# Designed miniproteins, single chains, continued (2): the designs that were tried, part 57

Each design is a single chain, and the fold is of that chain. pLDDT is the mean over its residues in the fold that is shown.

## One batch from the design tools (miniprotein)

Design m6073
Fold by ESMFold2-Fast:
Structure m6073 (fold): chain A 84 residues (1-84)
Amino acid sequence: IAAIAVFLLGVASTALIAALTFHPGAIQLSDLPLPLQLVLLATNAAVNLVGKVFSNKATSTKILLSAAVVLLINAVFFITAALL
């Protein structure tokens, strides 16, 4: 179960990086103000930490739910980025 969660998180992260590389003009994180870059990074880190905290203290069902929430947030970010 934990291995599946890590795999899905890795796939989502890879897909996001691939999207930024495939469409370099769609989002230029390096061109964003430093504060905005830090906010985006901190948000991703916070979401991952929340997922880990709840997964560690919850049943297997909640571990899967936490992984799904992290994946969903990454998917929403990816779709929003693609639409811009």
Scores: mean pLDDT 51

Design m6074
Fold by ESMFold2-Fast:
Formats: sequence, structure tokens, C-alpha cells
Structure m6074 (fold): chain A 80 residues (1-80)
Amino acid sequence: EAAARAYEGVLAGGASEELARAAAEAVAAAAEAGASPELVQAGADGAVAAALSPEFSPELAGEVAVGIAAIVAGVAKVTG
């Protein structure tokens, strides 16, 4: 599931379990809002890429990952 991939990616990046859960919940919320499977996957992939980015600290990378997932969920709500 896309939400599980976001959770694992954020944890792999070194961010807290709280941030990993928030990212997974945002991806799940996008799916529940009627986002296409492609958009849900893109949100999860974006969150993982941000979390694993060497340009950020683990905490900042986790925050960015949550933000990306939340943006995807928001787009799903206005476009669905």
C-alpha cells in the first residue's frame, strides 16, 4: 500500500515515528478523498524521496515528506 511505503520511507530517512505516521495518514487520506491510484502513488513516492533527501536533516526531511503527502491529499479533495 502507498501509505505503508510512505511510512517506511520516512523511517528509513531517520525521522520520528510520529512523522512517518503523519505521512502515511496523509497518503491514506488522499486515497479516501478519491484521488486516482496514480496520484496516491505519486504522493507516496514524493514523500519517500523527500524523506531520503541528503539535502535535509532527518527531521526536516520528515516534515517535508508530510507536507508533500498533505498537498497531494488537498489536491485530491479539490479535484475529486
Scores: mean pLDDT 74

Design m6075
Fold by ESMFold2-Fast:
Structure m6075 (fold): chain A 62 residues (1-62)
Amino acid sequence: SLLDHLRELVARVTDPAEQARLQELIDKIEEALKKGDTKAFLKYLSEVAEELQRASDRAAAA
């Protein structure tokens, strides 16, 4: 599932604080999905994508 793939991706993040923030966002996505809240689901999915993009940008800059 999408959530399983996101959790596997986050598990590969080596910084514990960054991993914890990403896991919190995934938990919010799962909660929104369980409640059938499509707007919240898309919002948190977008936030996960933005955080992953920022991590990639930091890695490229380093």
Scores: mean pLDDT 78

Design m6076
Fold by ESMFold2-Fast:
Structure m6076 (fold): chain A 64 residues (1-64)
Amino acid sequence: MKITISNIKDPEKVERLLVRYYVTGKVSNIVRVSEDTYEFEAPDEETAKEIKEELEKLGAEAKV
């Protein structure tokens, strides 16, 4: 599942969360598309929804 996050208001917190997910195998193929936009992949829809909700709590816009 490909996830795009944009309008990042707290890039430090977002980056720490993405690194955590990467290390635990919940995300792969993390690409920084622009200063406030990242793309990555989750293994399934449930993981994608969990990550989307967590990132939206940090003030980012997430699309799956």
Scores: mean pLDDT 81

Design m6077
Fold by ESMFold2-Fast:
Structure m6077 (fold): chain A 66 residues (1-66)
Amino acid sequence: MTVEELLERRKRVIEAAKEAAKKLGIDFSTAYRAAMLAELGYTPEEIAEQLGISLEDAEEIVKIVK
């Protein structure tokens, strides 16, 4: 994996987290952690359980990240 590929992946996660925070009205730090877990392939159920957010919020974050 090149440095450019890593930077683009990082930018996508940050943009997804910003969009999720705006759309769902949640803290950016929570949205960022959820976006990272979604990028790593965690399910919405796992994300909701780990971060203490609603399943609906976790589902939306997964959709934004994909």
Scores: mean pLDDT 80

Design m6078
Fold by ESMFold2-Fast:
Formats: C-alpha cells, sequence, structure tokens
Structure m6078 (fold): chain A 58 residues (1-58)
C-alpha cells in the first residue's frame, strides 16, 4: 500500500477532484497522468484525483 500525507488543505472544484485537509493520509491507487494520482482518503473513504505536489510520501 503506497501512502502519502497531504501537505496542505485542498477543496476540489470538479467531481473527479478529491477534497482533503493538511495531514490527511491518502492511499495511492494508480497514476492517471504524469504528476496526477488517483487516491483514496483513508479518513473519509472518498476517491479522487490529486496533484503530486500536494503529497508527501510516508
Amino acid sequence: MELYRAVKDFEGTAPSMLSFKKGDILEKLKEVAEGLYLVRNLKTGEVGVVGENYLEPL
């Protein structure tokens, strides 16, 4: 399981985008494009796309 920590808050503006808070743990499911990951927020169970620059590897 590939885990990342969110380094800042983000509110998704499109249905495919994930909303999260700084410190949330996100599980990488796959890379959908260069620097864009499909992730699951372990706190909420929500799945969506996040930019790599919002993520810190655990």
Scores: mean pLDDT 81

Design m6081
Fold by ESMFold2-Fast:
Structure m6081 (fold): chain A 69 residues (1-69)
Amino acid sequence: SEEELKERLKALLLEAGYSEEKAQNVIDAVLEDPSETLIRVVLHEAAEAGLSEAQLEELRKLLEELAKL
């Protein structure tokens, strides 16, 4: 569901060091104006924050699914 997708995405962003406010802003930005550039930037920041390759793959899939809404 959309709710579950947002919850899981928020959890990964929090692990990447995003505040709850910043994580929500990412979700809102992807929903309002989805762009490959925004997804790429978020993934780059998460990688720099030390998320594993598996976590980055999950984050990418969740962002791409959110962008389809």
Scores: mean pLDDT 84

Design m6082
Fold by ESMFold2-Fast:
Structure m6082 (fold): chain A 66 residues (1-66)
Amino acid sequence: MMSGEEAAKKALEYAKKAEEAAKKGDVETRQKYADLAGHYAVLAIQAGNDEGGLKAAKAAKEAAEL
Protein backbone atom coordinates (compact mmCIF):
# COMPACT_ATOMS: atom_id res chain seq x y z
CA MET A 1 0.00 0.00 0.00
CA MET A 2 1.32 3.43 -0.96
CA SER A 3 1.75 5.89 1.92
CA GLY A 4 -0.46 9.00 1.95
CA GLU A 5 2.66 11.16 1.88
CA GLU A 6 4.06 9.37 -1.20
CA ALA A 7 0.66 9.48 -2.94
CA ALA A 8 0.36 13.25 -2.35
CA LYS A 9 3.89 13.76 -3.70
CA LYS A 10 3.08 11.76 -6.86
CA ALA A 11 -0.15 13.74 -7.36
CA LEU A 12 1.79 17.02 -7.22
CA GLU A 13 4.43 15.67 -9.64
CA TYR A 14 1.75 14.61 -12.15
CA ALA A 15 -0.04 17.96 -11.81
CA LYS A 16 3.25 19.68 -12.69
CA LYS A 17 3.71 17.42 -15.74
CA ALA A 18 0.15 18.24 -16.86
CA GLU A 19 0.94 21.98 -16.56
CA GLU A 20 4.09 21.53 -18.69
CA ALA A 21 2.14 19.55 -21.33
CA ALA A 22 -0.51 22.31 -21.45
CA LYS A 23 2.20 24.91 -22.12
CA LYS A 24 3.31 22.82 -25.12
CA GLY A 25 -0.28 22.49 -26.42
CA ASP A 26 -0.26 18.72 -25.83
CA VAL A 27 -3.91 18.24 -24.79
CA GLU A 28 -3.70 14.42 -24.73
CA THR A 29 -0.65 14.31 -22.44
CA ARG A 30 -2.10 17.09 -20.24
CA GLN A 31 -5.34 15.09 -19.75
CA LYS A 32 -3.39 11.90 -18.97
CA TYR A 33 -1.26 13.56 -16.27
CA ALA A 34 -4.22 15.53 -14.83
CA ASP A 35 -6.13 12.23 -14.45
CA LEU A 36 -3.13 10.61 -12.73
CA ALA A 37 -2.79 13.61 -10.39
CA GLY A 38 -6.45 13.26 -9.37
CA HIS A 39 -6.07 9.50 -8.86
CA TYR A 40 -3.08 9.90 -6.51
CA ALA A 41 -4.76 12.77 -4.61
CA VAL A 42 -7.68 10.41 -3.82
CA LEU A 43 -5.21 7.70 -2.72
CA ALA A 44 -3.51 10.19 -0.37
CA ILE A 45 -6.82 11.04 1.32
CA GLN A 46 -7.78 7.33 1.57
CA ALA A 47 -4.41 6.64 3.25
CA GLY A 48 -5.24 9.23 5.96
CA ASN A 49 -3.21 12.17 4.64
CA ASP A 50 -6.16 14.59 4.52
CA GLU A 51 -3.97 17.74 4.53
CA GLY A 52 -1.59 16.52 1.82
CA GLY A 53 -4.44 14.96 -0.14
CA LEU A 54 -6.48 18.18 -0.19
CA LYS A 55 -3.43 20.18 -1.32
CA ALA A 56 -2.78 17.60 -4.06
CA ALA A 57 -6.46 17.62 -5.09
CA LYS A 58 -6.32 21.41 -5.54
CA ALA A 59 -3.20 21.06 -7.74
CA ALA A 60 -4.89 18.29 -9.77
CA LYS A 61 -8.01 20.45 -10.28
CA GLU A 62 -5.87 23.38 -11.48
CA ALA A 63 -4.01 21.06 -13.89
CA ALA A 64 -7.32 19.65 -15.22
CA GLU A 65 -8.56 23.21 -15.93
CA LEU A 66 -5.54 24.04 -18.11
Scores: mean pLDDT 77

Design m6083
Fold by ESMFold2-Fast:
Structure m6083 (fold): chain A 82 residues (1-82)
Amino acid sequence: MEELLELARKATEAAQKGAEAYKAGDKEKAIEYFEEAAKLAEELARLAEEEARRTGSPLFAQIAEGARAAAEAAKKQIEALK
């Protein structure tokens, strides 16, 4: 659980840094940070899916769905910045 929370925090931090870079006019850095956020969110989804399979817990399934949505949102931000 703690490891999943750490990944969620890192993904959020990367997304925030991406937004800050975009506001500063640094499109290239914004794309890099959103790419990092998408990668971290995908890893979170993968680990949460594994935990859901091992434990049968609905909580981990919900975390995986949320992480998938976050990864897709970050990818859409990258496409919008191209």
Scores: mean pLDDT 82

Design m6084
Fold by ESMFold2-Fast:
Formats: sequence, structure tokens, C-alpha cells
Structure m6084 (fold): chain A 70 residues (1-70)
Amino acid sequence: SKKVEEARRLAKEATELAKSGKQLEEAFKKLGEVIGIVGELLKEGDMKSAEEAARLGEEALKALQEALAK
């Protein structure tokens, strides 16, 4: 799915920005875009792609939480 590929790219970018520690607001914004893609996939009834995108978002959120805890 093109949307899953976009979610994967955004989640990777969010994770890299979170690990850098300097662009946490941008990391949060990209995480929000991944969540938006999950919502669109759910609306389309693509439950398997929505699950994959949600998992990618969870991984990015974990990286952001770890950055904020420092």
C-alpha cells in the first residue's frame, strides 16, 4: 500500500529526529501524520495496513518517549 510506505517513511524520520534530540517538535508532527494515515486506512476498511501503520507509529512514539525522558 502506498499509504503504508508513506507511514513507514514518516515513522523512520520521526524516530531519527527523536534520537537527534534537537527537533522533537518535528518528530511529534511526523508521528501525528502517521496517526492520520492509520485513520485513513481504517476509513478505507484496510485493517491489515492500518495495523501495520499503527505498529510503525507505536515504534516512533517509543523513540520520542525515550528522548523526552533524558
Scores: mean pLDDT 85

Design m6085
Fold by ESMFold2-Fast:
Structure m6085 (fold): chain A 88 residues (1-88)
Amino acid sequence: KLNEAREKFAEYMEKHPDMSFEEKVKAIIDIAKEMNLDGETFFELLVELLLMERKPGSEINKAVALANKFREEGKKITPEEAYKLFKE
C-alpha cells in the first residue's frame, strides 16, 4: 500500500507542479484518509516529503506528532488541523 500511496502522491505532483509545501502535506493526508493507511505508512510518506523538500530535522518531530494524531483520529483529522502541527 505504501507504493500505491507514493503513486497517488506522484500523480498529484504531476497535475499540480506548483504545489506549496502546505498543499503537499494536505495531499498526503487526503491520500492517507482515502486509502485507510496505517500511521506507520503515513509517517513514511511524510518523512519522504520532508527529505524531498530539504526540511530541517526538527520537522521530523512534527511528522511524528502528526502521524500519532492520525493513528488516534484516522479519517476524522482534517488537513487544516493536521497542518497546524507544522506551524508551531
Scores: mean pLDDT 70

Design m6086
Fold by ESMFold2-Fast:
Structure m6086 (fold): chain A 70 residues (1-70)
Amino acid sequence: SDEVHRLAVQAIEYLRLARKYVEQGKPEEAIKYAQKAIELGEQMERLSGVDISDLKEEAKKIIEEAKKIQ
């Protein structure tokens, strides 16, 4: 569906942005966008039952890395 596709694109963009913020030494922004990606992923899961385990795992890794540089 258009909605699930839009959410998927935005979640991927948020993960890329979160990773970029880790590289830039901006942990607060990195955590914020990783959490937003998880929220969108969970919305996709509710709408379509898609497996978001890889997305959540990637986001959690970004959050852990960001916490190390806080």
Scores: mean pLDDT 88

Design m6087
Fold by ESMFold2-Fast:
Structure m6087 (fold): chain A 91 residues (1-91)
Amino acid sequence: DLEEAAAALLADVDANRASIAARKAQLQQALATNPNPLLQQAYQYAIQALDHFLAALDNRDDPAAFREHLELGLAYLQQAAELAKQAHLEA
């Protein structure tokens, strides 16, 4: 839900920035070490999602830019989840 995602991101901007940065570092490490091509693609989309969530927080005072980045982040996150699900079914 877009409104729930927006509320969650804005609840603690500094804590969410730190959490997102830490998760990006974990995903970058996973991407570098995991040989599974579906999981590599899932990690790449997840990193793109987190970049858009950070951009949304940077643009939180611009409703149009905030919404655009939030929607793009959620779309990339959904693609990452679908690829991760496919990788699980192949295992």
Scores: mean pLDDT 86

Design m6088
Fold by ESMFold2-Fast:
Structure m6088 (fold): chain A 65 residues (1-65)
Amino acid sequence: MIEVDIRIDPNSKAYQVIKNIADAYGIEIEIGEGEPQELTLEDVIRIAKAIFEAYKQGKKKLLLK
């Protein structure tokens, strides 16, 4: 799976946006252990790029930790 070193709060609006992008590309998001961080726009863009890379590589999961 592709891993991104960004801890996200699953109850946040940022997670909802990211989940919608992942769902569009058929990627399942897995959230790792740890304290959620406040996300910048750059963090959201980085996760979106990771979703697209997972899709291009035929992967089905992305880990956020």
Scores: mean pLDDT 79

Design m6089
Fold by ESMFold2-Fast:
Structure m6089 (fold): chain A 66 residues (1-66)
Amino acid sequence: TRTELLLQGLNAASEGQKAYKEGDYETAIKHYEEAIRLFEEAEAPSLAAEARKQLEEVRKKKEEAE
């Protein structure tokens, strides 16, 4: 259901945030990409946009850490 996709997307975003806090940028990127996919499938454009913003911040941080 849409609710199941939304919950899975929120869980993926949470895992992305956890990985980001641990400095695991590659894992954070993977989780945020999954969150975006799930939010798109759920037709939740605002949540997908927020996940894309978080993904962009993680990618920028990874570049700064290289």
Scores: mean pLDDT 86

Design m6090
Fold by ESMFold2-Fast:
Structure m6090 (fold): chain A 89 residues (1-89)
Amino acid sequence: EKLKEQLGDLFTIIDARPKEEAEAIGAIPLSTIAEDPSILKQSQILASDTVPQDVIDKLKAAGFFVEVVPAAEIESQIEKFKPTAIIVY
């Protein structure tokens, strides 16, 4: 919760939780990205390892560059990876 609040103004946050929980924090629901992947056109995505593998596979199949990192390391990897979007679960 704190991470999403702090980063919401700096990055596009994608939330794999139910739509109502994602929208409550200003994040884009994963279902919205699944319906129109062009929203993240040419984006570099940093994903938590808690995100289901089928979701990661769908994003990669749509042509996105996705790097999966341990959830505990996501904050430090933002500085190193410099993603345009972050996906968490």
Scores: mean pLDDT 62

Design m6091
Fold by ESMFold2-Fast:
Structure m6091 (fold): chain A 63 residues (1-63)
Amino acid sequence: SHEEGQAAYEALKADGNNAQAWYDLGVVLAEKGKLDLAKYYYQKALALDPNFAEAKANLAKLS
């Protein structure tokens, strides 16, 4: 999980318009119990890709 989060973070530093990387960071934050930050990252993924089904589903579970 640490390596996965690190890879997503590096991807976002290279390209902040990477919806998958925002979603991957949201999943890592949710696993750590940081639900408000996870919601924010899922919202960022959906802002870039409104049809991102997994981000929409996970955001709904945290609402």
Scores: mean pLDDT 79

Design m6092
Fold by ESMFold2-Fast:
Structure m6092 (fold): chain A 55 residues (1-55)
Amino acid sequence: SMEDIVNALLESLKDEPFERALAFLEALLAQETDPQMRAVLERAIERLKEEQAAA
């Protein structure tokens, strides 16, 4: 599912500083042409920002 892919992507970035993880996801989104993958990346960025705001 999309949420499983988002969870796996965020898990792979868990040890990265927030700014680096965000920059990585934004760079991927800028190069991505597939609408489904763009939705995954946008969701991952949203969740990363939510988790940072909750910390």
Scores: mean pLDDT 86

Design m6093
Fold by ESMFold2-Fast:
Structure m6093 (fold): chain A 96 residues (1-96)
Amino acid sequence: MEKKKKVLEGMLDELIEATEDEEIKKILEELKKLIPEASEEDLEAISLMISAVVYYLNGNYDIALKLVDEAIKKATDPRIIELAKRLKEIVEKKKK
């Protein structure tokens, strides 16, 4: 568990530095704050959201949406669910 949390924190830090999208950056920063208290299921949801952001930044919006929907289904923390829904809105808006 500890090693998984550190890996996810590192991935979030890299994405926060790489992205110029301020709204995505805010979501990633809020996810990072939730990692220390996250359950195994919520850590899996965060991992899915990290993957969704990677696909989003590469222009693969359909894959990003699928991963966000999986994160919403996996997440148990209402804060993570809210962040996932916000990410979904951003991806859907960009696809339009």
Scores: mean pLDDT 86

Design m6094
Fold by ESMFold2-Fast:
Formats: C-alpha cells, structure tokens, sequence
Structure m6094 (fold): chain A 55 residues (1-55)
C-alpha cells in the first residue's frame, strides 16, 4: 500500500540519518549547520542528546 511505501522510505531516510549521527563528524556537522545561531543552552542539550544516540 501507499502507507507501507511511505514507511519504507521513511525508514531508509531515518537509518541514513542515524548513520550520520553515529559519527563524531556527523554530529558536529548537524550542530554547525542546522543549529547555527541557536542559543548555547539548546546547542549543549542537542549535543548531549546526540551523544546518547551514539552510545
């Protein structure tokens, strides 16, 4: 069904994103590019969350 196809595509994208987040360089790239200009407290919280995902 269309729902199954969407879920399959979402899983592939999520797995690719998870692979990026498992590397230190990938996590740093997320902080540098997607959180540019964010408050320091938010950046720190996001870094901690990404480190937990990598553990």
Amino acid sequence: SMEEKVEAAARVVAEAFASLLRTEAGRQAVIDTLLAGAPEEFVAAMRAALDRIAA
Scores: mean pLDDT 71

Design m6095
Fold by ESMFold2-Fast:
Structure m6095 (fold): chain A 75 residues (1-75)
Amino acid sequence: SPADAALAALRNSFVARVEANKSLTPAQKAAAIAEIDALVARYRPRLDAATTRAERVAVLRALANEMQAVIDAAE
C-alpha cells in the first residue's frame, strides 16, 4: 500500500543514517535500529486510521521527528 511504502521509505532512510554513523558501535546501531522498527510498528495503526492526506502527512512527520530523536540520543 502507499502507507507501507511511505513507512518503509522513512525506516530505510533513518536505518541508513544509523549504519553510516562511524561513532556508533555495532551494539548501539542494533539498538537504534530496533527502536526505529518499534516506532514503525507503533505508528502503523495511526497511519492506517488517517483518512485524509493532511492527517497522513502529520503522522509521518511525527514519526520522522521521533526517529530523529533516536539518532540524536545514540550520539
Scores: mean pLDDT 88

Design m6096
Fold by ESMFold2-Fast:
Structure m6096 (fold): chain A 66 residues (1-66)
Amino acid sequence: SEDAERILELARRLVEEAEKSKNPFDKEVYAALIDMLLALAKRSFPEDQETIAELEELRDRALKLV
């Protein structure tokens, strides 16, 4: 769906920003925002297991930066 694609694009950009940031607080904020997008996707598109799995990988990647 268009909304699922938009959420995935936003999460990818947030991971890129987290990787570029040198500020620990900013990294934590980006990780929290990705987790929020994951929660939204699970609520809105519970059947879209591929998008949910990709978002979980992006969240876990961001959390490793904190």
Scores: mean pLDDT 86

Design m6097
Fold by ESMFold2-Fast:
Structure m6097 (fold): chain A 92 residues (1-92)
Amino acid sequence: DLEELFEAGELVEEALRLIREGRYEEAAELLREMLERYPDSPFATYATILLARALVRAGRVEEALALLEEAVAAHPDSPLLRAELEEVRAAL
């Protein structure tokens, strides 16, 4: 549990660094890997939001919308996922 929590956290921190550097495609790949390896991580919701933001910044808006719609369907009571979906839709 602690090792998985640490690894997931390190991947999120590295993705944030890549986003700050404008390396959105690399950040998206890293975040997808994190979500595939640690789907039940306490960082999973935040990683999904960061992935959607990285996809939007990379010009992959349709993929970001599909990701967020799937995430909201899986977690309908998550205000953070709903807010991010509304934000991305408003930017279209």
Scores: mean pLDDT 86

Design m6098
Fold by ESMFold2-Fast:
Structure m6098 (fold): chain A 99 residues (1-99)
Amino acid sequence: MEIKPGDHVLILVLEEEDVPLANELAAEYRAKGAKVTVVTPPELADQLTEADEVRAVEEGLAIMAGLLLPADIRIFIGTGGPEFEKLAKKYGTKEVIVI
């Protein structure tokens, strides 16, 4: 998937081990001219330093926020399992990426 200038990218991060990748992707997509929002549990919010916006959401609600908040492209990091991939595909468009 190609990130275009003016795209709104939403990144969902639920685990601390995925924070470095989320910061790397946020910096890369912002360099391409996208606006980046990260959705993450409150415990991780201060560690997401490269996004335009960080949304601290309780873990049980973070997946739902990641699916429902406005965005052109959605990236789910470290949440990929058979059930979650099916859920993302059901509510996602061609613009949903699971890593």
Scores: mean pLDDT 76

Design m6099
Fold by ESMFold2-Fast:
Structure m6099 (fold): chain A 61 residues (1-61)
Amino acid sequence: MVRSAEEFAALPREEQRRVLIEEARKLLEAGLDADTAAAFLVHEYPHVSREEAREAVAEVA
C-alpha cells in the first residue's frame, strides 16, 4: 500500500487500480455511500480521475 500521491503516481496502472479498490472497500465498510467514497479517492489521489474512482468503487459494491 502507498501513503503519498507521488508514490501512488509512480505505480503501474494495474497497481494504482488495486490501491483504489482497496481504499474504496475501506470507505464503503466505514459506511460511506458510493458517490462520497469516489469523491474521497479523487481528493486523496489528485492523479486519479473521477471515472477511475467510480470504477474502483463499483468493483467493490
Scores: mean pLDDT 75

Design m6100
Fold by ESMFold2-Fast:
Structure m6100 (fold): chain A 70 residues (1-70)
Amino acid sequence: GDLEEAKKLLEELEKRLEELKEKASTLQGVQRMVGEHEVEELERQIEEIKELLKTDPKKALEKAKEVLSQ
């Protein structure tokens, strides 16, 4: 159902976040700032999805799909 699908997509997003954090840590100057901004934005989106999972799994799934399509 929507809850199980949303959880699976959330795992994929958390894996992407770890990869972005690793990449950002190797960068310097403006490139590091851009990388850190991408990390912060993805962390914010993941937090929103986690909150939606508690109240509305269907909205959590829709949000996760939108983030993954970017």
Scores: mean pLDDT 83

Design m6101
Fold by ESMFold2-Fast:
Structure m6101 (fold): chain A 103 residues (1-103)
Amino acid sequence: MQLVPRLPEDAEFPDDPEEQMLLTAIGLVRSFIERLPELTPEEREAALQKVIDFLIKLLKQMKNPKEAYDKLVEELKRLAAEHPEAQDALNRIIDAIKKEVEK
């Protein structure tokens, strides 16, 4: 069972470690979306909170948290458009990280 995001055969990882962290964060959110139909409401809330906590921790490690936040939000909005079933969860993630970054 393969639980890691796969890149295309010729895909190059960004040389910037912060871009690599953002790519990993997006991969985690995609895995969360893929698992949503299989989760109970309680498991969904627990998984959602873990994703929020991870993203906040990751953003706090960035040199420019606001810029990283803006890039992450653009990608999360794209995922919400592609996955209407996850839109509410993704909006909750966006709101939670916005509140923390604006402190």
Scores: mean pLDDT 75

Design m6102
Fold by ESMFold2-Fast:
Structure m6102 (fold): chain A 84 residues (1-84)
Amino acid sequence: HMAEIARQNREAEAARLRQEIDELTKLIHDKFKEGDEKGWSREEVVLLTAASLHLAAAEFYLDQGRLDEARRSIETAKELLEKA
């Protein structure tokens, strides 16, 4: 059943990407809470907002079955969060 193996691999990858989106979304929320306590820089707000938009794009791509585009959006969100 080569078709079932391919389906399982795609389902596993999609689940992995959804988990990464959930983890990054939580990290963004934690950073927003931190900024609410210590105050915000314009740079931090821009980076966190951009990261949030890329995660929203990744969710959209996952819903469309576009795993490569979803992964790229997640990678971009991670890079933005590292700069924040």
Scores: mean pLDDT 81

Design m6103
Fold by ESMFold2-Fast:
Formats: C-alpha cells, sequence, structure tokens
Structure m6103 (fold): chain A 83 residues (1-83)
C-alpha cells in the first residue's frame, strides 16, 4: 500500500507540473515555446515531473504576482536542468 501511495503521489505531481506549465503559457505568451519544450521533456521522462513540480508552481506564483521576469528565469533554469 505504501508503494501504491508513492505511485499515486508521482502521478499527482506530474499532473500538477502539466497544469502549472499550461497556466504559465496562458499567462506569459512570450514563454509559450519554452513551456511547450518543458512539457515535451516531461512527456519523454514522466519521472522528471515530480522533481520540477515545486519549481513550476513557484514560477506560476511569481507570474500571478506580475513578477514575469523572475517567472521566466525559473522556467529557463528548469529547461537547463532537463537538458
Amino acid sequence: SLEKLFEELKKAMTEIAYAAVDELSRLLPDVRELAEEIKQRIKENPEEAFKIAFQLVYALVLARQGRFDEAKAVLEEIYEKLK
């Protein structure tokens, strides 16, 4: 059952990562290409999603606060990490 909980957590974190990327691309059209590249890398390696889920949510919080340059910088860091 603990192993089941861990798999459910990974799945939930992956869904959170995709949702955050989608909302970021909606809020910041100038990072849409970068967001789509991040989304594609997550699809190629789903386990990468749980590692960056918090950073994606952090970027989204920055964007919602109007801190667009900082949100973009976080997305660029995520992209370099997924390289």
Scores: mean pLDDT 81

Design m6105
Fold by ESMFold2-Fast:
Structure m6105 (fold): chain A 70 residues (1-70)
Amino acid sequence: MEAEEKAREERREEILERAREAARRLEEITGNKEAAEEALEGIEKLLEDVEKAEEAVEALEATADALEAA
């Protein structure tokens, strides 16, 4: 059934958007564009496993939040 595949595709897009925003925040906070790009690439490589990609983006967002609070 195509509905399950569509739901996974939409979740991959959501994760990718969150990852790009978190990476952008990291670049703004740290000034390290290379590290932000590497983090985004890591999440992109995990997108075939939506649950792992979601965990990775949550970790990236938590890192950005911690650095912003420091």
Scores: mean pLDDT 79

Design m6106
Fold by ESMFold2-Fast:
Structure m6106 (fold): chain A 60 residues (1-60)
Amino acid sequence: MSEEELEREVTEALALMIVGVGKAVGWSVEEIREWFESLAKKLGNEELLKFGREAIKELE
């Protein structure tokens, strides 16, 4: 597995965990999105934002 493939898989798993935590604590879809976008911006990870947006779309 390439380093790029591994990073993609880890990023996708992280995005799913973040969305899952938001759902578990009873946040709205909008609150989950705001928190996730803030976190992705702080981490400087555009791939995380991309995967998170796809996961959030499944909640809508």
Scores: mean pLDDT 73

Design m6107
Fold by ESMFold2-Fast:
Structure m6107 (fold): chain A 75 residues (1-75)
Amino acid sequence: LLEKGIEALNRGDYEEAVKYFEEVVKKFPNNSLAHLGLGVAYYKLGDKEKAKEWFEKALQINPNNVYAKKLLEKI
């Protein structure tokens, strides 16, 4: 599921990426990478508000996530 979410992001299937990462978060609520993936997918879909929420959740799980910090600064 995590790998399928990343593959969907790489081919531009952002809505499909959201579905895969949501499934990962449902099973593994502390998976920071899946929260980061949801943020990226929503950002690519133009939903900056949801992207910000998911990046903030990723940082709550892993405060040292440099990618989440950098992406949050872009929003």
Scores: mean pLDDT 81

Design m6108
Fold by ESMFold2-Fast:
Structure m6108 (fold): chain A 92 residues (1-92)
Amino acid sequence: KELELKLKLAEIVKELLEKKLEGVKAEELTELAIELAKKKIKDEKEALEIAKEAIEFVLEVYGKKLSEEERKKLESIKSFEELKEFAKEVLK
């Protein structure tokens, strides 16, 4: 199951990169990351963890390296709504 989750994360990251090449904005990519995680992973907690990793990747691709404090905040997130607000704040 761990390897299956890593494979799903890789699939999500690939689709996000393809959309970035098509000109999709960072905020839309963070929303897409959440949507893809929910679609590919049936367990909500696992989907949230994979969405966190996918969003961290999107932020990094846009040059937003997370601080230690921001990384700790990301790890503490318990909902998709909280994750979306976090990504929006970091992208500013």
Scores: mean pLDDT 82

Design m6109
Fold by ESMFold2-Fast:
Structure m6109 (fold): chain A 82 residues (1-82)
Amino acid sequence: MMELEILAALAEMVLGILKANKLLSPEALERLEELVEELRRAAEEGDREAMLEQLERMAELLREAGDEEGAKTIETLRENVE
């Protein structure tokens, strides 16, 4: 439980770093913020399957936006949840 909440917090921290780098469009940032919010809720509920799904969606969104390094970072977080 606590461990999954820490992973969700790390994903939120990564989002903050990506925002600071200004690599993402405002639309992509809005979509990522929605996914991070869902990830946080899944972590609070202890729903690992939901967390894995949100992390996968975040990685795909970043890849579509051209942020391959951000996508790889999220994929690494996903591996830690698996």
Scores: mean pLDDT 72

